# Designed miniproteins, single chains, continued (4), part 29

Each design is a single chain, and the fold is of that chain. pLDDT is the mean over its residues in the fold that is shown.

## One batch from the design tools (miniprotein)

Design m12984
Fold by ESMFold2-Fast:
Structure m12984 (fold): chain A 90 residues (1-90)
Amino acid sequence: SLARAEEALREMRELLENSDSVEAGDRVLELAKEAARASSREEALRRLTEVIAEAAKKKVPGKESDEEIEEGARKAAQAVLEHVEREEEK
C-alpha cells in the first residue's frame, strides 16, 4: 500500500541521515525493497530517488551539484528496483 511505502521511506531517510554503520546499511536496503514492493515501479523510483538524494545532500552539502546527487540517487533507486524484480522471479 502507499501508506506502507511512505512509512518505509520515512524510516529509510532517518537511518540514512543519522547512521553510518553496516547494520544501518542492511536495514536501509530492506526498507528500500519494502517501499519498492509496496509501490508501482514509477512511484518507487521517484520516491527512493528523492529520499536518497535528500539524505546525500545533508551529509555532503556543497560538494556536488544537486543534479549530480539526484542522478546518483536515481541510479541507486534503479538498482534496488532491479534487485526486487529479480527476487520476485525466484
Scores: mean pLDDT 74

Design m12985
Fold by ESMFold2-Fast:
Structure m12985 (fold): chain A 80 residues (1-80)
Amino acid sequence: SLEERIREVAERLIDRIKNKKPISPELVEELTRVYEQLSPEVQELLSQTLLTAWDYVRKGEYDKAVETIRYGAEKVIELI
């Protein structure tokens, strides 16, 4: 289901953040496929979630980045 794919992608993003590794091209492709299935309002929420999380990663605030992805994924799922 789309909900299961969102959870899987979110957990993979969290794993990369926790291990201080960049997002792989494969994970970007999976994220893009999920994004394309969402309504414009939910796409905006996902975009803002990723932008906020990656701003935290840039600042070295990895725990905040993880919580941003976790919370944002649940909000995206609630709107599907």
Scores: mean pLDDT 87

Design m12986
Fold by ESMFold2-Fast:
Structure m12986 (fold): chain A 61 residues (1-61)
Amino acid sequence: MQIEAEVEPLPEEEVEKELKRLEEVDKAEQSDIDQMRNNREEFGIQLRKNELLEEIKKELE
């Protein structure tokens, strides 16, 4: 994978998996989920940032 200037979004498969999880647990409105699907790249970037922060936190301590 190649990262240029910005954090690369999570793979589309991981983004879709998270969206399905939100639908199944009814923790988000369908309209919000649809908006996240339309903005998959932005949602994927947000998920990736959260994952990286958690990984860094675990690796340090």
Scores: mean pLDDT 67

Design m12987
Fold by ESMFold2-Fast:
Structure m12987 (fold): chain A 65 residues (1-65)
Amino acid sequence: LEAGLDALAALLLGLMSPEEAERFAKEWAAAKTAAEKLSVLQRAVNTLSDEQRDALAAAAEAARG
């Protein structure tokens, strides 16, 4: 689970603007538990456009191996 959350965070950072990525990275670094990390990821994903969500899904599938 942790490895999957870290991979998803990396993919999200790649889809974000530099300013959005900095804010996300700070929230991610502050998250101490899997639940907190999942909350940060959920909030980020919910703000994505349909196109960005599709790109994220494709990248996550590729990263899955």
Scores: mean pLDDT 74

Design m12988
Fold by ESMFold2-Fast:
Parts: C-alpha cells; structure tokens; sequence
Structure m12988 (fold): chain A 75 residues (1-75)
C-alpha cells in the first residue's frame, strides 16, 4: 500500500466513522483518525482486525470504545 493509498483509505475510514452520529465513540475515532500518522493508522487497523478475530463476542459499541482507547494511546 502506497502513502497515497493509505491517505485515501484513512479518509474513507474517518468519513465512515464520523457518519455514525449515533455513537460518540465512532465520531471521536473518525476525528482522531484524520490526525494520526500513516504508521499509527496501520497500528489501529491491526488492532481492529485483532478484535474482530479474537473478540467476536463483544458489541460494536464496546469494539469502538476499545479502538478509541487504543488510538488515544498511540498519541
């Protein structure tokens, strides 16, 4: 994945999360994504994939809250 592709993917993901106005955690995560470096976004994507594989039992809200907590730790 090139830097241009990473930037496009990040913008798309941020937009998708910001569109979740029913979830404050999703909106905050989307805003935070726009401020992260490509390296930090990659770490966040890895964590999201890990949660999906290892914790399919948790709710979408809990997953979003855990991702937001992880993203804040990257700063």
Amino acid sequence: MTDEEKEAARAEWAEAYEARTDSPAAVELGRLLRGLTNEQVLELVREAARLGRERPDISEEEALERLLEFAKRLL
Scores: mean pLDDT 75

Design m12989
Fold by ESMFold2-Fast:
Structure m12989 (fold): chain A 68 residues (1-68)
Amino acid sequence: MSVEEVKKKALEEVKKEVEKLLPTLSADQQREALLYLRIFEHELKTNELSIEEIEKAKENMIKTLREL
């Protein structure tokens, strides 16, 4: 699997987690979740990351979103 494919899969998984959580969150928490998604997308686009680093970043982001 290429680094680009891993980035795409990681972004899709984070987007799905946000979509799942949005209807359960307050307006302030929804704003925060969408901000985290934007930060994650930006980090994937601007940084040279290994597959391991992408997977770890995804796991950390999902954990952060679930703690909202």
Scores: mean pLDDT 83

Design m12990
Fold by ESMFold2-Fast:
Order: sequence, then structure tokens, then C-alpha cells
Structure m12990 (fold): chain A 90 residues (1-90)
Amino acid sequence: SFEEGKERGVKVARELASQGGPDNAARGAGWGMQEALTGAGPDNREKAAEGVWEAGKAAQDYAVSPEARIAAWDTGNAGKEAARAGAGGL
């Protein structure tokens, strides 16, 4: 199902991110979503497309919220700090 593929993609993305970085995380998520879309039957494909559309709208609404702007900036700064800590730690 779409939800199963999405959840699997998130799990793989998180694991790859801890091992190979954000690039591998994005690839894992893409793989899971593709499996959800291609493995589902015709009815499930249409439902998956509808879910993606609704999720996209929710993500856009979140992205323009003050909370998302603050979170994005904090995440960017945390990423820079983590890179410095990693380089200094070893």
C-alpha cells in the first residue's frame, strides 16, 4: 500500500542518513514511494496520487508557516554545527 511504502521509505531514509548522509536518505524515501505507487493496484494508485496531492498541500501550508521557517533555519544551523563537531571530534 502507499502508507506501507512511505513508512518503509522513511525507515530506510533514516537508516541511510545515519550511515551515508542526506543524499542516501532522499534516495531511500524515493524508493519506498515508488514501490507504493507501482506495487499498488489501479484503485490504490489513484488513492496514492490523491494522498500525495493532499500531503503536498499540507506540506506547502506548513512550509509557509512561521514554525516551519524557524525549524528550517534551526535545522540548517544544526547541520553546520554537526559538521563542525564531526570534523573536530575525529
Scores: mean pLDDT 50

Design m12991
Fold by ESMFold2-Fast:
Structure m12991 (fold): chain A 98 residues (1-98)
Amino acid sequence: MEKEALRAGVQAAADVARSLGYTELADEIEKLRDQGLSAVGKLVDKAVEEGRITPEQARQLTNAAVAAALRKVGELNAPFLREYAEKRGLKTDPLAPG
């Protein structure tokens, strides 16, 4: 479960790096797929120190990684939350995005 969330975060960071035109950095981030968000953070910090990206772009990458990881954790826990809601007679919000 946790490894899938970390992989989703790493992929989101790589996708943002590619969208910004930093293809080499994106490839480096993808190689960290099994090492998790801490390794991505260290690579991104080093890229800022080396002048490869701006601090604002680094924040965008790390925010995307964290958001994707949290979303994946939510998806993996959604069956448990659904069962809990159904047992309590609570209706899930029909306006929640699918």
Scores: mean pLDDT 75

Design m12992
Fold by ESMFold2-Fast:
Structure m12992 (fold): chain A 55 residues (1-55)
Amino acid sequence: GENEALQLLEDNGLNPLMAEEIVRITKEDPELGREVALDAGLSEEVAEKVVELVE
């Protein structure tokens, strides 16, 4: 769920504010959320996991 996505993002070095923002974006637009995560320096595997956890 969303809490697991937030933990995954924080475990990968994002601060809580950025993690919350990526989760919010991903809920409205999963493709955009994935792009923002990749731009933040996350791997494709982590970005995909965040999308799966938010749905």
Scores: mean pLDDT 84

Design m12993
Fold by ESMFold2-Fast:
Structure m12993 (fold): chain A 98 residues (1-98)
Amino acid sequence: MEELRERAIRVFEALFGDKKQITLDELEAKLRELGLSDREVTLILSMIEFASKGKTTLTLEELKEVVDKMIEILSKNPELREAFERVLDRIEARLAAK
């Protein structure tokens, strides 16, 4: 789980770019720009919304706490973990191609 946590933090920091704050709508737009499917976008946004207790905006300071909550959820559901890891692999590949 530590490796997955570090990967998730790195990916989300990259999605923030130069911003210290991002809305979930902006995050959705960036994920779609990277070519993620509707299912993949929904999985990421749903995980963040649940982990952030329904926040519509995520700050860089909140990122670590949100990721820690996501990892807690994933540790209890192996199928969801596998789905999340596949989406994370795709985001990483597309970010590396930019």
Scores: mean pLDDT 81

Design m12994
Fold by ESMFold2-Fast:
Structure m12994 (fold): chain A 69 residues (1-69)
Amino acid sequence: MMPASDEEIDRAERAQKELLEALGRTDLIPEVEAAAAKGKETGELQDMGVPFTEENRETVLAFGARYRS
């Protein structure tokens, strides 16, 4: 498990939430929040459980390009 600062965990949480909104999977936001909270408690980056499937791959790639700005 990779050590991470609270700022890094906040950044990961924000990025995952934005991705979930783009995928229409806002039902998974509470899991991302729980993983971020656990990460801050342990000082380690937790897996935030984003589903990567063939169906959402195009959305993930489009989101990645958008996230750059």
Scores: mean pLDDT 63

Design m12995
Fold by ESMFold2-Fast:
Structure m12995 (fold): chain A 68 residues (1-68)
Amino acid sequence: SEEEVEELKKKIDFIDKQINTLRETIARIRADPSVPPELQAARIGVLDEAIQSLEKTKKELEEKIKNL
């Protein structure tokens, strides 16, 4: 139904906002000279894994819309 499609689109929009916030956090970590390279890499790794998980969820929601 159109209502289900709208609900899924809202969830996708929320995920996109979360991904953007995480990417901005990664950019700030990369730009911070006070963070040692090893710690920078570790922190970015965790955030990148979170982004990958959110992108996977987004793709699953997009597929649900296509199948409705």
Scores: mean pLDDT 89

Design m12996
Fold by ESMFold2-Fast:
Structure m12996 (fold): chain A 92 residues (1-92)
Amino acid sequence: MRVEVRLYSDGELVREERIESETFEEAINRVVRLVEEALKSGKALTVEIRVDLGPEYAGAAVNEIAKVAEKMGFIAETEVSGGRGVVRVRPA
């Protein structure tokens, strides 16, 4: 499967990845690691994700990203539209 992820900080694109994996779980684990690394800065982050499998997978992806941000002490807001998801992360 294919997952596209884009990370923005202060309105600037700081990371863009195209992830290919056999499983959704493998792809999301890779996305989560990218988000954790970016959030070490302590700054607000916008995560955009596109999943080629459909809206339920995009929903699951934004939920996992939000969960990890919240565990790191951030506030996360999620939006899903079709196979696309957005997570807006800000300091608590």
Scores: mean pLDDT 84

Design m12997
Fold by ESMFold2-Fast:
Structure m12997 (fold): chain A 77 residues (1-77)
Amino acid sequence: IDELLEELKELVKDNPEALKLVEKAREAYKRKDIEAFSKELAELAEKVDESDLSEEKKVKIKKLIKEAHLKALQAYN
């Protein structure tokens, strides 16, 4: 999880709103709040879609979001 979240931070470092959502997701994960974690990742995906990033970069970010979500679900199931 930490590696996936760090990669997400690097990809969105120039977008303060997206960066804030990655940090909120990390805090939710540390609290074991999977609902908050999922919510923050969903908002991140929406902000990325609304951004001026390339389609390739958006696809890469969304893939990392899905991987982070799946790993978190596995950790709590």
Scores: mean pLDDT 78

Design m12998
Fold by ESMFold2-Fast:
Structure m12998 (fold): chain A 68 residues (1-68)
Amino acid sequence: SMDEEIIERILEAERLAHEQALAQRDDRELAERLRPLAEEVEPYLDKLAADEEKMKILEERRKELLAE
């Protein structure tokens, strides 16, 4: 499924951005990386909302990336 593939790409990109942000200790860099990623995947997130389990996984990872 495209939705499942998109989720994997989103999580992978967010994981990398989170890892680099922590290594650099630059919260601003994390925000800058998440912004374009969020904009790119925004239309897909609406479709993913129909899949509650997948949306929960994605949203949980996003919050972890933004958490201190």
Scores: mean pLDDT 64

Design m12999
Fold by ESMFold2-Fast:
Structure m12999 (fold): chain A 58 residues (1-58)
Amino acid sequence: SAIEKMADLLLSRGQADTAMLLLLVAKENPNATIEEAILVLKQLGVPAELVEAIKKEL
């Protein structure tokens, strides 16, 4: 899924804890959208430049 790809991108950027939290949120919320996942990243304090880099690779 796109959320799993986001988690893989976070792992490749050294954001292992954030990637694990995102996967947990996706497991509990199977209907979660990419936009909702991006909001979770922002709430977890992921830098804006990293969020934009992930968006470009989706």
Scores: mean pLDDT 80

Design m13000
Fold by ESMFold2-Fast:
Structure m13000 (fold): chain A 63 residues (1-63)
Amino acid sequence: RTPLQRRVDALQARIDAATSKEELVAAMRELVSLRNQATDPEVIARIDAALDHATAKALELEA
């Protein structure tokens, strides 16, 4: 895998394991940075899906 794909995979794992909104926000910031660097539509789609998942999870943790 490319270094960028490995970073996305690691961030998705961090989102899945996150137990606080602060952990999710930190992972989301890194995903946004990677999205600005990504040119592969498949990688961009995976980043967008991870951001959507992190956002939904953050809302659940606030409840």
Scores: mean pLDDT 79

Design m13001
Fold by ESMFold2-Fast:
Structure m13001 (fold): chain A 76 residues (1-76)
Amino acid sequence: DSLKSLSRETLLDGIAVTRALSRSGTATYSMASGLVSLGLLTPEEVAEAIERGEKMTPEEALKLLREVVDRIEKEL
């Protein structure tokens, strides 16, 4: 599975960015709970990533989004 080839860091940063840019915190949490269910992340790591996203400025979120996209392209 391509998703399993992504690093834990890339998945967590992706959650943080999604939360920062999302209209809905519920949607971000629902997506992240799927990754926990698959055994890819822990609930604690997800909670920390969501908190990071909530504290990000739009500029910080866009910068991290570019970094996450670049890492996904290299890790796949």
Scores: mean pLDDT 73

Design m13002
Fold by ESMFold2-Fast:
Structure m13002 (fold): chain A 71 residues (1-71)
Amino acid sequence: SFSPKNATKDAVTGEEAKKMYLSTKSGKPVSVSEMAYLLSSLNKSVLDSDELGLYNSETEKGLPLSEYLKT
């Protein structure tokens, strides 16, 4: 299970991701609920602390979540 520290970082990522998507050229801005849904679909709960750190860093840099949603 995630430690409380990882949960806190994940919450910060959600807020930053919301801001990024509100300013993206994706068309309609993504709401907090939609962003939470997208983050949950990435199965972040199984990421280790190193992967979480990378994910947060990439999200802060404005990388699109599409790279994490590759099928």
Scores: mean pLDDT 45

Design m13003
Fold by ESMFold2-Fast:
Structure m13003 (fold): chain A 68 residues (1-68)
Amino acid sequence: SMKEKIEEEIKEALARMLVSIAKLLLEKGNNEEAIETAKKAIEIENSLKNPDEEIIKEAEEIIEKAKK
């Protein structure tokens, strides 16, 4: 339905925002929070009918860098 499509688009926007927040947290040295936030973005993307592989990849790279 149109409503379900809008909800999906909101989830996609939320996942993108969470990746941006995780990136900022990583840049500030908040490594634990960066990992948790990036994981939430991945979970949201994986719940979508068409996950954005680039967003998932960016989130995974944030997690890898934060674990250093």
Scores: mean pLDDT 87

Design m13004
Fold by ESMFold2-Fast:
Structure m13004 (fold): chain A 65 residues (1-65)
Amino acid sequence: SEKDKKINEIKKEAQTRYDKLRAEFEEKVKTASPEQKKKLFAEYQKEMDKIDTEYQNKIKEINSE
């Protein structure tokens, strides 16, 4: 169905964003000090939460159609 296609697209988009964010975080921590790692991890968690919120909102909108 069209709804299933939209949901799959949203899931794929979210997964791509998660994978990119994780890869960027892993690269940044390779050369980071312990203090920098704490800040990077906090930023990583904040960005993950943002992706989660946007993902949930998009799914909710599609399911309400």
Scores: mean pLDDT 85

Design m13005
Fold by ESMFold2-Fast:
Structure m13005 (fold): chain A 113 residues (1-113)
Amino acid sequence: DLEKTFELANEVLRQASNIEAYADLLLQGLFTEEQKKELIEEMKRNAEKVKRLAEEMRPYLTPEQAKLLEEAAKQAEKAAEAAEKGDFKSALEAAKKAKKLAEELLEAVQREL
């Protein structure tokens, strides 16, 4: 179902956008250690959700679309790992890459509608 695939691609973009927003907030350095820990845990949950969506969507995607989604999941995971290590600059760079790949996936799926 192409319409359902489009909805799931939108969910991937939403998760990636949240990871970028959290990484940017962490980089601003305005938060307590407790608040930073909460933001990092949210980034980890969002990255895990992108990974699950990649696994669930794989049979319904073209090889090109599947590659975009797998790379988006990989970059989302890298963003969460960098944030957990306190490397917020690397976290934001990985998060931006994940979002861009998610946007490219959504556009590719939408073109098939």
Scores: mean pLDDT 88

Design m13006
Fold by ESMFold2-Fast:
Structure m13006 (fold): chain A 77 residues (1-77)
Amino acid sequence: MDPETAKLIEGFEKAYREAMEKINALPSKEEQIKLLKELKEGLRRLAEKYRAMGWTELAELLERYAEEVEKKISELE
Protein backbone atom coordinates (compact mmCIF):
# COMPACT_ATOMS: atom_id res chain seq x y z
CA MET A 1 0.00 0.00 0.00
CA ASP A 2 1.21 3.50 -0.86
CA PRO A 3 2.21 5.40 2.36
CA GLU A 4 0.04 8.37 1.33
CA THR A 5 -3.02 6.09 0.90
CA ALA A 6 -2.33 4.34 4.23
CA LYS A 7 -2.17 7.72 6.01
CA LEU A 8 -5.49 8.78 4.42
CA ILE A 9 -7.13 5.50 5.47
CA GLU A 10 -5.92 5.98 9.08
CA GLY A 11 -7.21 9.56 9.00
CA PHE A 12 -10.64 8.51 7.74
CA GLU A 13 -10.85 5.67 10.30
CA LYS A 14 -10.10 8.13 13.12
CA ALA A 15 -12.50 10.79 11.77
CA TYR A 16 -15.31 8.24 11.31
CA ARG A 17 -14.81 6.87 14.83
CA GLU A 18 -14.87 10.38 16.34
CA ALA A 19 -17.95 11.37 14.30
CA MET A 20 -19.87 8.25 15.40
CA GLU A 21 -18.87 8.80 19.05
CA LYS A 22 -20.14 12.41 18.96
CA ILE A 23 -23.40 11.46 17.21
CA ASN A 24 -24.05 8.57 19.65
CA ALA A 25 -23.53 10.98 22.58
CA LEU A 26 -26.43 13.19 21.42
CA PRO A 27 -29.53 12.83 23.66
CA SER A 28 -32.00 13.39 20.78
CA LYS A 29 -32.82 10.43 18.50
CA GLU A 30 -34.09 12.91 15.86
CA GLU A 31 -30.78 14.85 15.91
CA GLN A 32 -28.80 11.57 15.72
CA ILE A 33 -30.77 10.47 12.62
CA LYS A 34 -30.26 13.88 10.97
CA LEU A 35 -26.47 13.84 11.46
CA LEU A 36 -26.20 10.15 10.48
CA LYS A 37 -28.01 10.90 7.18
CA GLU A 38 -25.59 13.79 6.50
CA LEU A 39 -22.59 11.55 7.33
CA LYS A 40 -23.89 8.77 5.02
CA GLU A 41 -24.29 11.18 2.08
CA GLY A 42 -20.80 12.61 2.65
CA LEU A 43 -19.22 9.14 2.84
CA ARG A 44 -20.96 8.01 -0.38
CA ARG A 45 -19.82 11.12 -2.28
CA LEU A 46 -16.22 10.67 -1.11
CA ALA A 47 -16.30 6.95 -2.01
CA GLU A 48 -17.51 7.77 -5.55
CA LYS A 49 -14.76 10.39 -5.94
CA TYR A 50 -11.95 8.05 -4.81
CA ARG A 51 -13.28 5.13 -6.90
CA ALA A 52 -13.20 7.40 -9.98
CA MET A 53 -9.56 8.23 -9.11
CA GLY A 54 -8.65 4.52 -8.90
CA TRP A 55 -8.21 4.48 -5.09
CA THR A 56 -10.33 1.35 -4.76
CA GLU A 57 -9.33 0.34 -1.21
CA LEU A 58 -10.18 3.79 0.19
CA ALA A 59 -13.46 3.86 -1.78
CA GLU A 60 -14.42 0.42 -0.42
CA LEU A 61 -13.65 1.53 3.17
CA LEU A 62 -15.85 4.63 2.79
CA GLU A 63 -18.66 2.54 1.22
CA ARG A 64 -18.49 0.12 4.19
CA TYR A 65 -18.78 3.06 6.62
CA ALA A 66 -21.79 4.38 4.66
CA GLU A 67 -23.45 0.94 4.94
CA GLU A 68 -22.81 0.86 8.71
CA VAL A 69 -24.34 4.34 9.06
CA GLU A 70 -27.38 3.25 6.97
CA LYS A 71 -27.92 0.23 9.26
CA LYS A 72 -27.71 2.50 12.32
CA ILE A 73 -30.33 4.87 10.80
CA SER A 74 -32.65 1.89 10.15
CA GLU A 75 -32.23 0.70 13.77
CA LEU A 76 -33.11 4.19 15.11
CA GLU A 77 -36.16 4.64 12.81
Scores: mean pLDDT 83

Design m13007
Fold by ESMFold2-Fast:
Structure m13007 (fold): chain A 91 residues (1-91)
Amino acid sequence: NEGLRKAIELIREAIELLEREGDIKRALEIALEGLKLALKGLTDKEDILRIIGLILDIIGLLYEAEQGRLTKEEALEFLREVLEFLEELLA
């Protein structure tokens, strides 16, 4: 699935950017675009619902980041979990 592969690349990019620059909001915005690409490539209802759940989680985390309440470590942990899930879906 090309959409899933592109999503994985974007999540990896988000993780690297967050590790190097600490820009939590930008990293989450890149991750959100990745999940939107993953969603376009999926046909299974269960997988679609799981990705929608992750999109909603990112929206919540973006809100917390804008309030200055999200740490870099919390955002990194979340993005690594997203990456693991997408890699499992691709396998």
Scores: mean pLDDT 87

Design m13008
Fold by ESMFold2-Fast:
Structure m13008 (fold): chain A 74 residues (1-74)
Amino acid sequence: SMEEEKEVDALLAEAKKLGLATSDKIKDAIRNSRLMFLQYRIAIIIKTAKDVKKASEEISKLTKELLKILKEER
């Protein structure tokens, strides 16, 4: 959807500002996999974290979503 495209584009723009890889192959992988999107989001949070505790809480939340997707893909 257009909303999902905006979410992916925003994520990649944030990643680019942080010096993370944002190639077309990575963009396609993120678009085609919610798992890849969440892994990349976790990487961005780790890179930008000013507060380790807040980063840990957000990573925990995203990890729970990842585990749910992995269970559903079986």
Scores: mean pLDDT 78

Design m13009
Fold by ESMFold2-Fast:
Structure m13009 (fold): chain A 81 residues (1-81)
Amino acid sequence: SHLDKAEQTLENAKKLLEEIKETVDTLSKAELRHWLGLLEHERAHLEELAAQETDPETKAALEEVIRVVDEIIAILKEAIA
């Protein structure tokens, strides 16, 4: 179901957040920019999915994925600066 996919994506995003917290200081500026670009692209796609979603539970799960992705983007932007 769309909800199951959104929940799996949320679990994956939370795992990525923990990995980025552990490794961010070891990444080169090129690697940081690469990850930032990928996550900004994914964020735009998730916003499109959330905007089109009619199921409130699935929409809430997608919005929580966007929140976690935004946290990762903020960490990467701080590391690049």
Scores: mean pLDDT 88

Design m13010
Fold by ESMFold2-Fast:
Structure m13010 (fold): chain A 80 residues (1-80)
Amino acid sequence: GDEEDKEKAEAALKGAGLGIADSTPENRGAGAGRGLGEGLGIEGPTTNEAGKAALGGLMEGLEKGDYRGAVEGAQEGLAS
């Protein structure tokens, strides 16, 4: 439901923030992607580009108030 998508989007955003905080400036994108993935229950290696794409997709959905779109955009970014 919408509440589940909201919880996932919030967990992803929190994870991204923690990943950024635990990263060097050069690796912030990868840190964001890793933390975001952890928030979504997704494991795997990520790059700075994939992490930035994932965070961008998440933020675009959140800005529109579309929690499902935020989660889907984040997942698509992590897959890139």
Scores: mean pLDDT 79

Design m13011
Fold by ESMFold2-Fast:
Parts: sequence; C-alpha cells; structure tokens
Structure m13011 (fold): chain A 89 residues (1-89)
Amino acid sequence: SDLKNDVSNLLEGRFPPEELATARQEVTDEDITNATLALTKLNLPTEPDHVLYTAYIMKKYNLTVNDFVKAVVEVDVEKGVEDIKRAVK
C-alpha cells in the first residue's frame, strides 16, 4: 500500500525531495509537534527531514500519533521478515 511504501522510506532514511517540498508548504506547527512526538515514541531520529516526512505521512493518511506508531511497528516487522527471506535465497 502507499502508506507501507511511505513508512518504508522513513525507516530506510530515504526522503523523496518532492514530498519534503510539499510537506514544507502544507504542514502546520501542530503537525510538526505530533510528528516529533511520534518519532520520539518510536526512538527514531527527530532531525528536520525525519520530522517533515513523518508530518507529511500523518497528514496524508489522517493518522493520530498512536495510529502512526502502530503502522511503523507493523511495517518494520514485515520488512524484517522479507529481508530474512531474501538473505537465505
């Protein structure tokens, strides 16, 4: 899904430049605060690009902090399983 791809980009530290540019124009101070809180709960970096991309994802999919945290954990587990399967082939 689109959400899974966007979360995968965040976990890999890959931020699409066009999406970051959109985030800078569209996200509010409240979006930034919520994104920072979500990243802190996940023990992920709170650097500017991480916060902007997280705020973009949360706004795009209308996610609460808790919804986003759950989505990131689910994607991280799925990616771990896929990576193990690829490594043993």
Scores: mean pLDDT 80

Design m13012
Fold by ESMFold2-Fast:
Structure m13012 (fold): chain A 73 residues (1-73)
Amino acid sequence: LSALEVLLELVIEVAKARGDSDLVAVAQQLLELVRQGQQRSPEAQALLTRMLGLLAQNPALLAEIEARAREAA
């Protein structure tokens, strides 16, 4: 498992708990491309940009992801 796959699974988990269906959909699509070895594709880059934009609009959700990532480390 790559660190990126673990991070995306964490994003999906937190987004589901928060009811952020848009973030769940984007993160799931990106995770599927990463699992297919397509993480450097233009499609994966576009999804990553969109995911980062959604996270920037919800600082509380981003803080929850950061807190869980630190606890897991």
Scores: mean pLDDT 80

Design m13013
Fold by ESMFold2-Fast:
Structure m13013 (fold): chain A 58 residues (1-58)
Amino acid sequence: SAADVAALLRSHGYSAEQAEAEAPAILAKYDRDGDGTLDAAEWAELRAGLDRLRALLS
């Protein structure tokens, strides 16, 4: 859900406000079946993307 995406963003250094603002767009980007929920594969892709971004900022 968007709330779960927002929680993941906060764990990667986003503020609560930024996470809530960005979560719907990120959910839509990774929600390929359009059901408003991320399945295990879509969730893994999002997490991997954030991990790669964090590594690039190191």
Scores: mean pLDDT 73

Design m13014
Fold by ESMFold2-Fast:
Structure m13014 (fold): chain A 101 residues (1-101)
Amino acid sequence: SEVEKLVEEAIELEEEAARKLKELGDDETAEEERLHAEKLREMLENKSPVIDIITFLQLHALEIGGEAVVYERQGKDEVAKVLEEHLEKLKEIIKKLKELE
C-alpha cells in the first residue's frame, strides 16, 4: 500500500540520520534515531492505525526540531544540519500520510 511505502521511507530516513550522526561522533542521538526506526518497523508489523503512525512521527519531528536548535547554539553545526535535513524530509512524509488518512 501507499501507507506502507511512506512508512518504509520514514524508516530509511531514520537509518540514514543515525548513520550520519554516528559518523559525526554523536552515538547517543544516532541510537535514538535507530530506536525510532525499530518502533516504525514494529508499528508496520502490528498494522498500527495510520493516525498512530502520524502521531508518533509528529512527536519525533518536534523532538528533532528542539535538538537541532540546542546543537546549533552549542556550535555543533554539522550535527544540527543533519537533524534539520532529517526534520524537513520527515515533515514531507507526515504531510503525505495525512493526505491518505
Scores: mean pLDDT 89

Design m13015
Fold by ESMFold2-Fast:
Structure m13015 (fold): chain A 97 residues (1-97)
Amino acid sequence: MKYKITVRVTVEAPEDTEAVQKVKRFEELMKEELKKKGVNAEIEPFKLVRADGGKLTFESEIIVEGDLSTVEEIIETLKKIAKEVGLEAEVEVEELP
């Protein structure tokens, strides 16, 4: 089966370079950890999807082929990385046709 995993993170900006660097570090760690686990996934870089009131929301999409157990492992990995980097991440999963 094919699944789309959407990762959403919200950071306070505007001129705090640390917030943007945290998002970049999250992306790098995500790519490294999934590669180490041998997950064959298409990982889109984080894109800015919303900017309001000094808050920036970024989304990344991961397309993976596998079982629900693979999806659960990815979600746990993403939550672990978010905690390590000091970000709160929301994760949504959609089964693709």
Scores: mean pLDDT 78

Design m13016
Fold by ESMFold2-Fast:
Structure m13016 (fold): chain A 84 residues (1-84)
Amino acid sequence: SEAERLRERAAELLRKAAEIAKKNGDVQTYNLAERLAEMVRAGADLDLLAAFAEIGSTIDKLSGNEEVAKLLSEAADLLRRAAA
């Protein structure tokens, strides 16, 4: 289904964000992105997960981590679209 495809793509973006954060020594973003990817797979509330990803994106953007911020924001969009 479209919703499953969007969830899988969001989880992939969250895992990419986690990998980049880990390489940069950003343990907080790594933990956030990994937890969000697990919760997407576990079937948690997608709107709530999108909100957490968006907050993470804002924090990373303010910290100068533009690539991670972009991945988290794109994941949030996909999760909101999957929830609709």
Scores: mean pLDDT 88

Design m13017
Fold by ESMFold2-Fast:
Formats: structure tokens, C-alpha cells, sequence
Structure m13017 (fold): chain A 63 residues (1-63)
């Protein structure tokens, strides 16, 4: 499980990624900049989810 925290334009963005999925939590005002960052983080979270699933398989093979 990985947790990333960002502060953008006064808003706190928390991204949680596990092998089963990801979650993005936003606390604060939704500005155009916050929305843009959330969209970028969503794409990165999807890529990271796939990487975590691949790493879990690799770790199982290495053990």
C-alpha cells in the first residue's frame, strides 16, 4: 500500500494505491488547477497500480 499527499491551491489531495485499486481524496476548494492535478494523479495512480501488481508477482518469484 502506498499513500501520497499533495497540497495544491490550498486543497489537500491524498492518493492511496493498493494492489486491488486506488482512491483519491480531496479536501478543500476545487479550483481548475486542483482538477488538473487530480486528473494527472488519477492517470499516475492507474499506472502505479499496474506496477504494484507486477512487483508483487516479481517478489513472489524471487522469494
Amino acid sequence: MEVYEYEVDGAKITVTVTVDGYEIRIEGKMTPKVKEVVEKLRRLAELRLRQLQAAAREAALAA
Scores: mean pLDDT 79

Design m13018
Fold by ESMFold2-Fast:
Structure m13018 (fold): chain A 72 residues (1-72)
Amino acid sequence: SAKEILAKYGIEVNEEQAEQIVEFVTSNPNASDEEILTFLQKVVGDEQFMKFLEDTPLEDQRALVKELKSLR
């Protein structure tokens, strides 16, 4: 699930937020990595997203996006 994927990268979401992320990724099969990360920031908020960027190497940020795209 999106919630389990995000938790592996230190991002905590409620069920509504997880559903929004799944809906975005499944409804936008051509969304870029940047568009997915921008949407993620909007859903989880700036504070949690900035912490994720600080704590997570760029290669792992890309891995998160790849795993979210696998929900398509």
Scores: mean pLDDT 84

Design m13019
Fold by ESMFold2-Fast:
Structure m13019 (fold): chain A 92 residues (1-92)
Amino acid sequence: AEEEKKIKEKLQKLMEEFVALLVERIEKENLTPEEIEELRKKEDELGPKLTKLMQEDPKAAVELIEEAIKMLKEGASAFEIFEFIEKKLEEL
């Protein structure tokens, strides 16, 4: 009964941390305008798919976002993070 609420709260906190780390990574990478546009296209494509996963399988979304956060902390590029998310969304 309370497990679903805990998962949703955890997912919200993870998404906030993920977005903050991703923005910081993008700013530090000194990307060209063309690379920024490519990332925006990936965000537009993957954003709705990730939102659907968060609604249909919040546990899988938690695991995916936790791994993405870990990759960002280990120095993965913004492009590597989007490729990871795309691949995982295709496997689910």
Scores: mean pLDDT 82

